# Designed miniproteins, single chains, continued (3): the designs that were tried, part 43

Each design is a single chain, and the fold is of that chain. pLDDT is the mean over its residues in the fold that is shown.

## One batch from the design tools (miniprotein)

Design m9563
Fold by ESMFold2-Fast:
Structure m9563 (fold): chain A 54 residues (1-54)
Amino acid sequence: LALEEMIRRERYVIEAYTLLLKAGISEDEAIRFLEENALIDPEGAYKKAKELYK
């Protein structure tokens, strides 16, 4: 369903944002990262954010 895909994408974006903040990235830098990486590939952005949090 279209709604299911939208929710899936949004969950990756929100989780990536949370992980970036936990990694010590500022809100402005986290938003910029998501603008550059998450609009096309939210899952890839999430995986990259997890790597930064490690």
Scores: mean pLDDT 78

Design m9564
Fold by ESMFold2-Fast:
Structure m9564 (fold): chain A 90 residues (1-90)
Amino acid sequence: MTDVTVSNQSATSAGASASSPDLSGEEAAEIAGEAAKEGAKKAGGNENVTVIRKIVASENAGSAIAGTGKDEEGTREAGKEELKKLVEES
């Protein structure tokens, strides 16, 4: 089974992680990316989202964060830090 967790980071961004013994880290990261994208859309109500994904090969796990805000640079920087945190805490 694939476990997917989504959390709203702010009104315009969301984070997600996914893990499964049956998936590669890349596949898990894609699932996490889609979940984060949907979370960000719900939080911000915007179709324009930026997705940052990270793969964790050792656990067949991946993480992603998506933002809909105008601060693309801030979203990417915060996304890198949050992805590291999500991967380390997952």
Scores: mean pLDDT 62

Design m9565
Fold by ESMFold2-Fast:
Structure m9565 (fold): chain A 79 residues (1-79)
Amino acid sequence: VEEALARRLVEAARRAAAADPSIDLEEAVELAREQARRLAALIEADPEGVLAALEAALPTSSDPEGLAFLAEQARAVLA
């Protein structure tokens, strides 16, 4: 869970830094890894609650692919 989240969020941070030179790449990558750790901890602590919240938010989300990815990570913990 954590590694999959870290990969996705770090790739997003690298793309953002490439598009905007005012973004500190090193800081953005560190923040992405920290977000991945926090999200993984939340998913592992309450995967059923996280999954229910993500499924409820999915229809009105501005990032349905991101929420679907998080829901897949929660289902992987439940399996």
Scores: mean pLDDT 75

Design m9566
Fold by ESMFold2-Fast:
Structure m9566 (fold): chain A 77 residues (1-77)
Amino acid sequence: MSKEEILEMVKKAVEALKAGKEEEALKLVRELAEKLGVELSEEQAEELLLVIQTLADAGASIEEIAKILLSLLERIK
């Protein structure tokens, strides 16, 4: 998976969360994890969404959010 594809998926997840589309954001997080070979439980996907929401609300860039998300996914793998 390319860095550009990861950034695009993270951006779409952040935009979905800002629009109140939590189910779409969850789907995007699961699709990203699956493409990276990581199997997420429902609870793990929800925890990752909370992290994304918290970072976005704090004004983190899409690149910073993506870096933190990838680090968390590597720990789950």
Scores: mean pLDDT 82

Design m9567
Fold by ESMFold2-Fast:
Structure m9567 (fold): chain A 91 residues (1-91)
Amino acid sequence: MSIRERALELQMRLGVLEVEYAVLKRFEPSISEELKKELEELIEEGVEVEAELERLLAENAPDEEIEKQLERLEELIKKLEELLKKAREEA
């Protein structure tokens, strides 16, 4: 898969998790404020990484720089998935 295709897949995955959180927040008000804060902070960081990836791709940055941001986004997605699972267990 190309770097651009990989970036698109991770961006789509993050978008799905953002929607899942929005639905959970709306219908499960029993989620702890601490957990909400952690989820929102990770989502904000994910958006910042996406913006940086778009900038690097537009500038034709070296693959090594793009790969660093892809790895960072992938780690954020894994953390979001784990916290969303925990939030659902508390609901």
Scores: mean pLDDT 82

Design m9568
Fold by ESMFold2-Fast:
Structure m9568 (fold): chain A 62 residues (1-62)
Amino acid sequence: GAEEARRNALAGGLSEEQAEEVARIGESLGPKRAKGAGEAALLLTRGGGASEEVAVQMAREM
């Protein structure tokens, strides 16, 4: 879920602001486009410098 994506983004080295943005994107897209929410989380995590493992985990939780 969005809260878990936020925690994983923070654990992966993203700022609190970036983690909040990931959570918001996932929440906004989730009901209509769950796959797209996962993709958005991956793109933001990689852009923020987090590891691929963290990015994958975030996508799975969206």
Scores: mean pLDDT 62

Design m9569
Fold by ESMFold2-Fast:
Order: structure tokens, then C-alpha cells, then sequence
Structure m9569 (fold): chain A 60 residues (1-60)
């Protein structure tokens, strides 16, 4: 369905974003603590968004 295809595309985008944030966290683990905190908050938000999108996809 169009709704399923859009959700799958959104999930793929969010997963790619999560992977990039995880990479940035590893690269910056010994760097600026304020940057690390912001990246951790962004990762948490992304993981919540992914969970919500996956739940919506399961309901379609």
C-alpha cells in the first residue's frame, strides 16, 4: 500500500540517521562533552521515532 511504502521509506531514513549519530558518538567519545550529550539526546529521539514508526508499520 502507499502508506506501507511511505512508512518503510521513513523507517529506512531514521535508521540511516541513527547509524550516522552512532558513528559520530564513537568518533567524538573523547571530545567535547556538550557535543556528546547532544548526540546522545538526538540518538534517544531517533530510537523513539523508529519504535513509533515500526509500531505504525505493524498496524498497517
Amino acid sequence: SPEQALLEAQIARVRAGIDEIRKLLEENKDGDPNLVKRLEETLRSGEQALADLEARLAAV
Scores: mean pLDDT 88

Design m9570
Fold by ESMFold2-Fast:
Structure m9570 (fold): chain A 108 residues (1-108)
Amino acid sequence: MDDEEGLKAGAEAAEAARAGDAEGAREGGRKAAEAAGDGGTGGGAGAGGALAAAGGAGNAEGARGVGLGAGEAGAAGGAGARGAAEGGARGSGGEAAREAGKEAAELA
């Protein structure tokens, strides 16, 4: 259940980030981290996937929004941020993904 919720929220965050919708990206990032809930299983995957997708979109504002949303949830901010930084480094928007991941980790 949490994995499905996290993937759905991550997909919504990625779509918002690609569209330049910072509010939607932030909301999706928060939902992804919240769905990761209590523990590491899926936590980093959900939030990290959302941030990596935002980074891949090449949209720094969107990636930042996702990271801030994940950090606000507090649950998976650190794990998600690390995953996003690694994933973003592999694709487009690596710098944006690293910055978003750093911001999320600082908020968590």
Scores: mean pLDDT 54

Design m9571
Fold by ESMFold2-Fast:
Structure m9571 (fold): chain A 80 residues (1-80)
Amino acid sequence: MDREQLINLINSYNLNQKSKNKLITILNNPEATIQEISLASIELILSNDINFDIDTRNQLLNASSIEEINIILENILKNN
């Protein structure tokens, strides 16, 4: 559920397809950890030249759930 919501979120934005595919591949792996998803989300942002501050990056790195990653990533994408 949360993984599917994150996939739907990134697909709703006009982002580089190669960067989206990297994150989607990780999200489709049921063994992927929250830390791996967080790092891949940061890579998605950086690959699309989206600016975000150190505090927001630290929030992503310290996320304890996919739901938290969804909320943080949506806020980054919405503001760009």
Scores: mean pLDDT 83

Design m9572
Fold by ESMFold2-Fast:
Structure m9572 (fold): chain A 58 residues (1-58)
Amino acid sequence: LPASPEEVARAADAAGAAGAAVGASTAEHAAAMARHGGLSPEAARAAAEAGRGPPAGL
């Protein structure tokens, strides 16, 4: 079924909200990982920001 403009707008809003939530969770998890090695705090923060922002290709 073709999506209506209203459905498309609603899906975009939901994806944005989910992305923001995932970004927050990723930041906390990445910070914990950095304390145990592997990731620097800078790399952990960059990963969290990437998770929050919309992908350029969408």
Scores: mean pLDDT 59

Design m9573
Fold by ESMFold2-Fast:
Structure m9573 (fold): chain A 68 residues (1-68)
Amino acid sequence: GQQELLEEALEEIDRIGTRAVVLNEKEKGLAEIEKLFEEVKPKLSEEQQKILEEAVRKTKEGLEKYFS
């Protein structure tokens, strides 16, 4: 259901962020996170969208700070 979709998206965001750091692929990681967010967001409730948005924000900020 929507809850499983949210949980899978959160896990995938974390995996993408970790992979971007390990492989030194900031731009690719950011693009993959954006693509996943746009694909999953419209399938979620308003509450779930806020959780997804926060996870995306934190991961993007982490990547931006790491590659500063």
Scores: mean pLDDT 85

Design m9574
Fold by ESMFold2-Fast:
Structure m9574 (fold): chain A 77 residues (1-77)
Amino acid sequence: AMEEARRAAEEWAERLRELGEKGQPITGDQINEIGRLAEKVMGLSPEEAARLQGKIGETSPEEAAEVVREWADRAAA
């Protein structure tokens, strides 16, 4: 479960890093998918997942990648 959560977070962090490298913004659909994975894979509450979605929507893709990793690590601790 923790390994799966970290894997999902790492896959999304890589996609977000790619968006940052190309100067592309994060889409609302991508934010929604990350929130869904946070609930299902990381075991976050709906309130926590919504907070994560808010943070990644307001940050650069590069910062969003780090936020996703930090939340996965926090969920695993």
Scores: mean pLDDT 77

Design m9575
Fold by ESMFold2-Fast:
Structure m9575 (fold): chain A 101 residues (1-101)
Amino acid sequence: SAAQAALAAGRAALRAGDYEAAIEHFRKAAELSGGKDAEALHYLGAAYLMLGKYEEAVEYFERALALDPTNAAAWQLLGEAYKELGKEEEAAAAYAKAGAL
């Protein structure tokens, strides 16, 4: 599907370190799913985290986790984004969620 092609292109861009291209591909994948692709939202969070866009990373990880709360990797990365924002209590809570899964 077009959504799967966009998701694959985004992952390839992430592996290449092209985070801006990755964001555009993952946005397309998320749009094609009506914003309901937990995997695309997770990768959007990861790409924003790699760019140092911590507030945007938090937004996308929270949206991904609303759809799939069992994604331990997303909880771990949400904790890292909160830590970079100086939100130590929120970071600790996210890390605890990751460790409980």
Scores: mean pLDDT 89

Design m9576
Fold by ESMFold2-Fast:
Formats: C-alpha cells, structure tokens, sequence
Structure m9576 (fold): chain A 55 residues (1-55)
C-alpha cells in the first residue's frame, strides 16, 4: 500500500499552496514565488523518491 506516500504528498501540496498564498499576500515578487515553488517541487520529488525506496 502506498497510502503513506499519498498522505505525505497531499500534506506537502497543501502546505505548499499555503506558503505560496502567504507570499502573494505579502507582496513577494513573481521571481521569488517561482523560485520558492520550484524549490518546494524539488524537495517534494526528493522526499517521494526516499519514501518509495523505503516502501
């Protein structure tokens, strides 16, 4: 079962949306938002790869 991997992905995606929303509300530049979004995607991909290796 990959239920734990799916939960981790869902929780991460929810947190990511929240961070990006706060950045927009605080007037972050498009460049900063794009950089943060990219960094969070890379962290998610790395985390999912680790979880799959442990499953």
Amino acid sequence: SMSEIERERRDWEEARRRVLELMREQGASPEEIEASDRAMQEQLDAMLARLRAQA
Scores: mean pLDDT 82

Design m9578
Fold by ESMFold2-Fast:
Structure m9578 (fold): chain A 55 residues (1-55)
Amino acid sequence: SLRDQVYAYVEELAEKHNLSEAQKELLYIWADWALSQGATFEQIKKFLETVVKEL
């Protein structure tokens, strides 16, 4: 599912950027929000890359 792909990408970003558990939890919150907006996987990836820079 799209949700599974997005969650896998959150885990990939968390590993790449050495995110804390609290930062990863925040990234999941933003991922869930983006999914609720009906965004495509490509749009969600770009959005999450922007979010991670602000953590």
Scores: mean pLDDT 88

Design m9579
Fold by ESMFold2-Fast:
Structure m9579 (fold): chain A 68 residues (1-68)
Amino acid sequence: SIPEVLLELASKAPNGIVAFVLLNTPVEELFSLDEEKVKELLRTLGLPEELIDPVAKEILEIIEEHKK
């Protein structure tokens, strides 16, 4: 089952792509992600290059807010 913390993070996602990444990243890796790791993950998932920067920034913002 999906950990509650990942469901909480995904509930803040502005779109399904951000939610998908948050729900499918191991919790241990999620809180150690930097911008380059997030962008590489999005490229591996086949996101168009035009969406990589905005989606990566949204994911990092949600993670940073949750850490506080």
Scores: mean pLDDT 75

Design m9581
Fold by ESMFold2-Fast:
Parts: sequence; structure tokens; C-alpha cells
Structure m9581 (fold): chain A 68 residues (1-68)
Amino acid sequence: MSAEELIKKGQEAEAAGNLEEAKEYYTKAVALDPESAEAWRNLGRVYAKLGDLEKATEAFQRAAALER
């Protein structure tokens, strides 16, 4: 499964309200492609929805560093 497919599965889980499942898919996506700013942004958004603002901030900062 590609990082793009994992992101799509995460987005489907997130839309269904399955935030922990979405987090798992996005975590797999950044593990497979650590240079994917999209995967890091999606992971940050899910961390924020779960109330983990520190990890959300770290993920968003990583995404921003990858986007010039």
C-alpha cells in the first residue's frame, strides 16, 4: 500500500469519526514517506482533534518545514 493510499484510508476513517484508526493510517503514511507534508498535516489535524496539541504542533511544524 502506498503512502497516498494510507492517507486516503486515514481520511475515510477520520470522516467516519474513527480518529484513532485515522491516526494509525497517517502514522503508517509518515513512516512509509517521511517527506510527505500532506501525511504530516493530516497526522497533526488528528492529534489536534484527539486533544494532543503538543504532538499536533510538532506534526504541523514538520509539514511546514517540508513545504517551502
Scores: mean pLDDT 86

Design m9582
Fold by ESMFold2-Fast:
Structure m9582 (fold): chain A 69 residues (1-69)
Amino acid sequence: SDAEVRAHLEKALAALETDPELASRHLLKAYLLSTDPEVQAHIAAAGKALGAGDLEAARAHLEAALRLL
């Protein structure tokens, strides 16, 4: 559901700077629960940016995904 996707994205955003492994796990759960390709694309981009250490890009994509829900 959109509520479950939102909850995981909000937890990922909260953990983004302090616990990137936890943030990554929440991004993966949100990705698997989402049925919207545009939301999935932003979640995937956020995960890629987080893996690269680009926290600004990761945050921007997370916020974009949350706006689409």
Scores: mean pLDDT 89

Design m9583
Fold by ESMFold2-Fast:
Structure m9583 (fold): chain A 58 residues (1-58)
Amino acid sequence: SAAEVREAARRAAREAAPEAPEEVLDKSGQGAANAYLSGMPREAAIALAAAQAREAAE
C-alpha cells in the first residue's frame, strides 16, 4: 500500500542520511508514496527517497 511505501521510504531515507531532519524524511517518504501511486515500482520509489534524503543532507 502507499502507506507501507511511505514508511519503508522514510526508514530507507533515515538509513541513507542518518542526520537528515524529520521534514526531509517526511517529504522523501511522501514523494515515494506518490511515485508508487503513479506507477513507479515499490523498490524504485523507496530507492528514490533514500537518494533524495542523502542529497538534501549534503
Scores: mean pLDDT 80

Design m9584
Fold by ESMFold2-Fast:
Structure m9584 (fold): chain A 81 residues (1-81)
Amino acid sequence: MEELREEIKRLFELGLKGDREALEEAARLAARLALEEARRMGISREELLALVDEGLAAAPSLPEEQAFFYTAAARALRELL
């Protein structure tokens, strides 16, 4: 789990430097991590989808790179559900 979080952070930092592929990969890994954490915490599919919708609604208020990351992660998470 810690190794996955470190990899997400590394790829996200590369994404902020202009590597869009790294930013997309960070988003996909973050979606998988979120799903694993939801399962561990007993969060229902409905609750997780509601959190995804809240994240997507908030994304336009974030800086461009962060908005892209959260939007991509939310879409990836929806595809896994």
Scores: mean pLDDT 77

Design m9585
Fold by ESMFold2-Fast:
Structure m9585 (fold): chain A 94 residues (1-94)
Amino acid sequence: SMKEEVIKDLRELKERLNLSPETQAEFDRLIEEAEKTDDPEEISRLVSRAIALVLQQIGDEIEQALKDIRDYQEGKKEPTPLAKEFLELRKKRE
Protein backbone atom coordinates (compact mmCIF):
# COMPACT_ATOMS: atom_id res chain seq x y z
CA SER A 1 0.00 0.00 0.00
CA MET A 2 1.01 3.66 -0.35
CA LYS A 3 1.28 3.94 3.44
CA GLU A 4 3.60 0.90 3.67
CA GLU A 5 5.83 2.29 0.87
CA VAL A 6 6.08 5.70 2.63
CA ILE A 7 7.05 4.03 5.94
CA LYS A 8 9.64 1.89 4.11
CA ASP A 9 11.08 4.96 2.33
CA LEU A 10 11.35 6.92 5.61
CA ARG A 11 13.18 4.01 7.27
CA GLU A 12 15.57 3.70 4.32
CA LEU A 13 16.34 7.45 4.42
CA LYS A 14 17.05 7.17 8.16
CA GLU A 15 19.53 4.31 7.57
CA ARG A 16 21.26 5.69 4.45
CA LEU A 17 21.81 9.28 5.63
CA ASN A 18 23.41 8.37 9.01
CA LEU A 19 21.24 10.93 10.81
CA SER A 20 22.03 12.25 14.30
CA PRO A 21 20.22 10.60 17.27
CA GLU A 22 17.99 13.70 17.58
CA THR A 23 17.04 13.63 13.88
CA GLN A 24 16.49 9.85 14.09
CA ALA A 25 14.03 10.42 16.98
CA GLU A 26 12.11 12.95 14.84
CA PHE A 27 12.08 10.44 11.94
CA ASP A 28 10.70 7.76 14.28
CA ARG A 29 7.95 10.20 15.31
CA LEU A 30 7.09 10.87 11.64
CA ILE A 31 6.92 7.10 10.98
CA GLU A 32 4.54 6.71 13.95
CA GLU A 33 2.35 9.56 12.61
CA ALA A 34 2.32 7.91 9.16
CA GLU A 35 1.13 4.67 10.79
CA LYS A 36 -1.78 6.56 12.45
CA THR A 37 -3.15 8.21 9.29
CA ASP A 38 -4.64 6.96 6.01
CA ASP A 39 -5.02 10.50 4.55
CA PRO A 40 -2.79 10.89 1.44
CA GLU A 41 -2.53 14.66 2.01
CA GLU A 42 -1.31 14.14 5.59
CA ILE A 43 1.16 11.46 4.40
CA SER A 44 2.49 13.99 1.85
CA ARG A 45 2.98 16.57 4.65
CA LEU A 46 4.90 14.02 6.75
CA VAL A 47 7.19 13.27 3.77
CA SER A 48 7.80 17.02 3.32
CA ARG A 49 8.71 17.30 7.01
CA ALA A 50 11.12 14.35 6.67
CA ILE A 51 12.84 16.07 3.72
CA ALA A 52 13.05 19.29 5.77
CA LEU A 53 14.74 17.35 8.61
CA VAL A 54 17.30 15.96 6.14
CA LEU A 55 18.04 19.48 4.87
CA GLN A 56 18.38 20.74 8.47
CA GLN A 57 20.76 17.85 9.30
CA ILE A 58 22.94 18.69 6.27
CA GLY A 59 23.00 22.36 7.35
CA ASP A 60 23.98 21.39 10.91
CA GLU A 61 26.76 19.11 9.57
CA ILE A 62 28.14 21.96 7.42
CA GLU A 63 28.13 24.33 10.44
CA GLN A 64 29.82 21.69 12.61
CA ALA A 65 32.45 21.00 9.90
CA LEU A 66 33.24 24.73 9.65
CA LYS A 67 33.56 24.93 13.45
CA ASP A 68 35.80 21.82 13.49
CA ILE A 69 38.04 23.38 10.80
CA ARG A 70 38.29 26.63 12.79
CA ASP A 71 39.03 24.79 16.07
CA TYR A 72 41.70 22.69 14.31
CA GLN A 73 43.33 25.81 12.81
CA GLU A 74 43.36 27.38 16.32
CA GLY A 75 45.02 24.23 17.78
CA LYS A 76 42.01 23.39 19.99
CA LYS A 77 40.93 20.11 18.35
CA GLU A 78 42.23 17.32 16.12
CA PRO A 79 40.76 17.46 12.58
CA THR A 80 37.68 15.31 11.97
CA PRO A 81 37.53 13.15 8.79
CA LEU A 82 34.86 15.49 7.38
CA ALA A 83 37.01 18.57 8.11
CA LYS A 84 40.00 16.95 6.34
CA GLU A 85 37.92 16.13 3.23
CA PHE A 86 36.41 19.63 3.14
CA LEU A 87 39.86 21.27 3.36
CA GLU A 88 41.21 19.00 0.58
CA LEU A 89 38.25 19.91 -1.67
CA ARG A 90 38.80 23.63 -1.03
CA LYS A 91 42.55 23.28 -1.71
CA LYS A 92 41.80 21.62 -5.08
CA ARG A 93 39.65 24.63 -6.10
CA GLU A 94 42.28 27.24 -5.04
Scores: mean pLDDT 75

Design m9586
Fold by ESMFold2-Fast:
Structure m9586 (fold): chain A 68 residues (1-68)
Amino acid sequence: EEERFEAEVHLALALILISIGKLSKEPIPQSLIDRARSHAERALAAGIPEAEQVLKDLDELEKKNKAM
């Protein structure tokens, strides 16, 4: 199923981006957070429940980024 494959790729990209953000000691660019969020939302819309946790992690990361 092409939609499922694309969704899995989007989830993988979101996980990579959030990992980069978590390892950074500096504020990460908002564009990177926005891109990761877009990928995670697409994965969730395609029925991948693991994407929900990624969205929560991104919300937390964005709040920390705004506090800086």
Scores: mean pLDDT 74

Design m9587
Fold by ESMFold2-Fast:
Structure m9587 (fold): chain A 89 residues (1-89)
Amino acid sequence: EELEKLVEELEKKKEEYDIQIIAHRIAGFTAEAELVRLEYIRDVLELLKELGFDIDPAVVKAVDDGISRARAELDRQRQEEATREALLK
């Protein structure tokens, strides 16, 4: 059954993403954990589209916007760290 195969694939992906989220949160990397979570949701939406489900474009946009915000926050943090390191050299 197509649904059973998809569920099994999503379950394996979820386990991998859950481990990454936990590791990042323990390390204090909340922005990285959020990005991993949103990327998993996007993978789920893409797989549902491949199965022929009619996914609301607004939902896809909301997830993509969330990913963009998380990436922008990570870039901001990286730039702040790079500036601090440059001041020390």
Scores: mean pLDDT 74

Design m9588
Fold by ESMFold2-Fast:
Structure m9588 (fold): chain A 97 residues (1-97)
Amino acid sequence: MIDEREVAEALVRMYMSLGKQLAKKGDYKGAAESYEKAVELAEKYGIKVPEAYINLGEAYAKLGDYEKAKKYYEKAIELGKDDPELVKRAEENLKKL
């Protein structure tokens, strides 16, 4: 039986990979759209991907949308409490806004 959550986990990984590729090309709008798809699926299926929120915040910071960047960094800190390196990265990015 195909588990909808397993399909969602695969799609989250694909959108994360696509967003990273687009960000490397300087397409921060496309990167943000891809990371937003990853977080939408993660939230719908209860998948914990705090890195997606950091990457989304970084994309919005590059686009000059500092309010959205701040929101997503704070979400990454909230979801990534058990990952000290991830929390530190999100906190350092918040300080640079």
Scores: mean pLDDT 84

Design m9590
Fold by ESMFold2-Fast:
Structure m9590 (fold): chain A 69 residues (1-69)
Amino acid sequence: LPVSGAGAVFENREQAERAKALLEARGPPSVGTAIVEVDGKWVVGAAGRMDPEELSRLVAEAKAEAQAA
C-alpha cells in the first residue's frame, strides 16, 4: 500500500495539540502524527499506509473539531 500524508495548519499550539490528540485517538496505529512549528504557525502532520482520501478526511475532521472547541 502506498504511504500517504496529510496536514493542517493552526494559528496556535493549543489547537494543534487538540488536533493531534484527536488524530491519535481516531486514527489507525499505522498512522503517525507530529506537530511542527513553521514561521510562527503550528502544523500537524499525519502519515502512514492509508488511503489518501481517508487520511485527508480524518485530518480535516480533526482540524474542524479542534478549531470549534
Scores: mean pLDDT 80

Design m9591
Fold by ESMFold2-Fast:
Order: structure tokens, then sequence, then C-alpha cells
Structure m9591 (fold): chain A 72 residues (1-72)
């Protein structure tokens, strides 16, 4: 349902924020773990609501953060 998709999107956003906080503290391993969890939740949200532009944008942002950390 769209309501379930919104719940999954919110969980993804929570993990994304935790990833940002870990990165600011210099904990790249923890940041990667949290961003990977955010991706999992965003992909689950999109499986229920594929047209959710916020979930699509947030998924792209999380993937970009992982790529940037891995390039360090």
Amino acid sequence: SREEAERLLAEGQRYYSLGQQAYVRGDNKKALEYYEKSIDYYEKALSLDPDNGVAQENLASAKQQIAEIKAE
C-alpha cells in the first residue's frame, strides 16, 4: 500500500540521517552500513510505490554518498 510505502520511506530517511551523522564523526564503516540500510528501505518503498519521486531521489542520493565514501 502507499501508506506502507510511506512508512518504509520514513525508515530509509532515518537511516540516511544516521549515515550522515556517522560520516561527520569520521566513522566511514558505520556510515556505509547506515546508507546501505537506507537503500534497502528506499528500494522496498519503490517496490510498493514505483512512482514515488521522493524515494527515487533519496535512493539516488544514498547511492552517491556510498560511491563518494568508497572513492576515499
Scores: mean pLDDT 89

Design m9592
Fold by ESMFold2-Fast:
Structure m9592 (fold): chain A 77 residues (1-77)
Amino acid sequence: EREELVRRAREWGEKANELLDKHPEAKDYGLQATSYAGKGDFEKADEYIAKLEKLGVTELAEAVRQLVEDIRAWRRA
């Protein structure tokens, strides 16, 4: 289970990094979301995901959201 969560987090992280390279205007919001999730501040992470959705970078917002949820699940496990 934990190994599966780590694998999924890595896959989503790789996808998020590729999307961040293509959308530099959204890079800060994506990085802030994942940074706050890594610190356990999921309220702030969700706030930055909402900012990405507002920018219209839907694929990046979804990739970051999946990564944040995988981090959340891993921390609970």
Scores: mean pLDDT 74

Design m9593
Fold by ESMFold2-Fast:
Structure m9593 (fold): chain A 90 residues (1-90)
Amino acid sequence: SSIEILEEAKRLVEEMIEALRAGDLERARELIERIRKLAEEAKDPEVKEALETAVKQLEEALAEEDPERAIEIVELVLDQLKTYIDYLKS
């Protein structure tokens, strides 16, 4: 289901925040790749687009020199996914 895919992506984004706080960039990259696979599996075009946008933003976060800025970008992605999930549950 679309909600199950988005809830899984949300969990992976939460794990990425923890990985970035720990300085584990390899783990962060693995988590982005798992979200990319969820985007490929998504059959709903809106869910696919949301996850593809999330992947792009998360990759941009990894390019940030400032760790606080990187975490802020990932937290923004988390908030966007939470909002979309809440919308779909309405």
Scores: mean pLDDT 88

Design m9594
Fold by ESMFold2-Fast:
Formats: sequence, structure tokens, C-alpha cells
Structure m9594 (fold): chain A 63 residues (1-63)
Amino acid sequence: SALEEAKRIAEEAEREALRAYLAGDLEGAVQVLERAYKEVEPLDPELAERLRRGIANLRALMA
């Protein structure tokens, strides 16, 4: 289903973003989540909001 596909995309992106963050690549972590947000938003807007908040949190750390 679209919801299951959105969940897989979001969870994989969150894992990749965490790996980038732990490696000190905050910009890379944001880019991974932004790509996932664009794919997830039309499938599951609520899940996309979780990704958007993750992006906002990472950007706050870069300020």
C-alpha cells in the first residue's frame, strides 16, 4: 500500500540521516530527509510532517 511504501521510505531515510549525523555531516542528513519528504508527502502527509520536524531540528543544530 502507499502507506507501507511511505513508511519504508521514511524509515530508511531516517536511518541514513542518523548515519550522516553521527559522521558529522549535518548537511547530508538534511538532504536525505528533504528527498524523503518529497516522496512521502503525497503518500502520507502525517509521516511527512515527522520528517519535516526532523529537518527543522537538524537545521536548528546548524544555526
Scores: mean pLDDT 88

Design m9595
Fold by ESMFold2-Fast:
Structure m9595 (fold): chain A 83 residues (1-83)
Amino acid sequence: SPLEEAEEELRRFKNAVLTYLKDRGIPEEKLAEFQKRLDEVYERLLAELRKQTFTSQAEFDEALRRYMKRFAEEARKIIEELL
């Protein structure tokens, strides 16, 4: 379903950020804090997306693009705060 695809896309983005940080040599304790903060954003955005009703695939795709952008902005803020 579109919601399952969105969940997977948001999850892939979260995992890509965590992999990037790990590859940069961030300590395990700090990486655990990043994972916690990113998981909180992921769950919140997914919950918001699940509460919405869409009349078309195009409307859903546009909403997903906006949510991905919000996730990227929140991830950047977390990186700035924790590094």
Scores: mean pLDDT 85

Design m9596
Fold by ESMFold2-Fast:
Parts: structure tokens; sequence; C-alpha cells
Structure m9596 (fold): chain A 87 residues (1-87)
């Protein structure tokens, strides 16, 4: 249980760091949001959907599925961050 939660937190932490670095490179949160809306909206929407599915799987006791969906959500968030900094 706790080991799985730790793995999920690590994945989310890496995604969070990527988004923070992208926001800094974009000139702040507001500029990041404008670029994300233009170039990465679909990736951020997909990351959000996968994160909600991960939370549902966790509530249902499917911890393996919750971790897998969390990894996918984190990956989409990192792709969005990359799209913004490369834009």
Amino acid sequence: MKELEEKMKKELGEAQKALEEAAKKAGGDEEFEKLAEKYAKELLEEADRLAREAAKAYEEGDYEKALELTKKAAEKAKEAAKKVVEA
C-alpha cells in the first residue's frame, strides 16, 4: 500500500517539477497557461482525465491500475510541459 503510494507520489512529483520548470521558462504561470492553451490543451486534458481515472481505480482497490494510470497521466503532463517550452 504505502510503497505503491510512494511510487505514485514520485511520478506526480516528476511531472510537477517539469510543469514548474516549463512555467519558469515561459515567463510565469500566466504565460505558461496561454502557451499550454494554444499548444498543449489536448495533452493537459488527457492528463487530467487519466488522473481522475487513476483516483477512481485507487478508490475501487485496483492499485496496479491506479499506478499505471498515474504514470500515464504524469507522462502526458511532461509532454505538455515539453510542448510549451519548445513552442
Scores: mean pLDDT 80

Design m9597
Fold by ESMFold2-Fast:
Structure m9597 (fold): chain A 76 residues (1-76)
Amino acid sequence: MSEEERFIEELIKKAKEEIQKAVDAGLTPEQLVERFREIARKIVEELKKRGVSNEDIIRALSELQELFEKALAEQA
């Protein structure tokens, strides 16, 4: 695994932890969606600062979307 791949993986791991904390805090689906948008925005900013390609950023966003969908499903 490259250093860049490890960096992306660590950001996704941190996002998953933040999502879980929001779920555990009892946020409503509306509040969870707003929190997910904030998490995604911060991750995109961090990846751009590191010079990650737009293609890899899109792939990371797709992985985040799957995590968001799973979290919302577990609240239903």
Scores: mean pLDDT 80

Design m9598
Fold by ESMFold2-Fast:
Structure m9598 (fold): chain A 88 residues (1-88)
Amino acid sequence: AVEALEEANRELLEEAERRVRELVEEAARAKAEGREAEALRLLAEAYELAARALEEAAEAAEDPEVKELLLEQAERYRRKAAELRARA
């Protein structure tokens, strides 16, 4: 049923959003405590998770314009993650 699929998709996105926020909060705390390398790695993980969620959303998208926008944003997030890992 469409409703069951919509709820499963909503739960998946909410879980991804929650995990990304957790990593961002952990990164902020690590930075505040002077653990710069750990903060950079945690932030990179957050961007990688966000990129993955956008890629999965793009694969499910029926509108080609929406798909393109989601994939472009995912690529930007992966680039940011790579930059952060290079500094860690």
Scores: mean pLDDT 78

Design m9599
Fold by ESMFold2-Fast:
Structure m9599 (fold): chain A 65 residues (1-65)
Amino acid sequence: STLETAFEIQVVGAGIEEGVGVRVRLENGTFKVEFLGASEEQRERAWERIREYAEKLGVKVELLP
């Protein structure tokens, strides 16, 4: 859907801006986000951006370990 595509673009964008590789998938109505490498500080900043976009778009998101 357009909303799902918009959120996925925001997730990838947050990863690029914070220097973190990101993988995202939709499972049972929840977007599951996985970070690939980078520092804990970079991952935390990217995750904060992703959470903000999720709230703005009204989508469910979960960070994988």
Scores: mean pLDDT 82

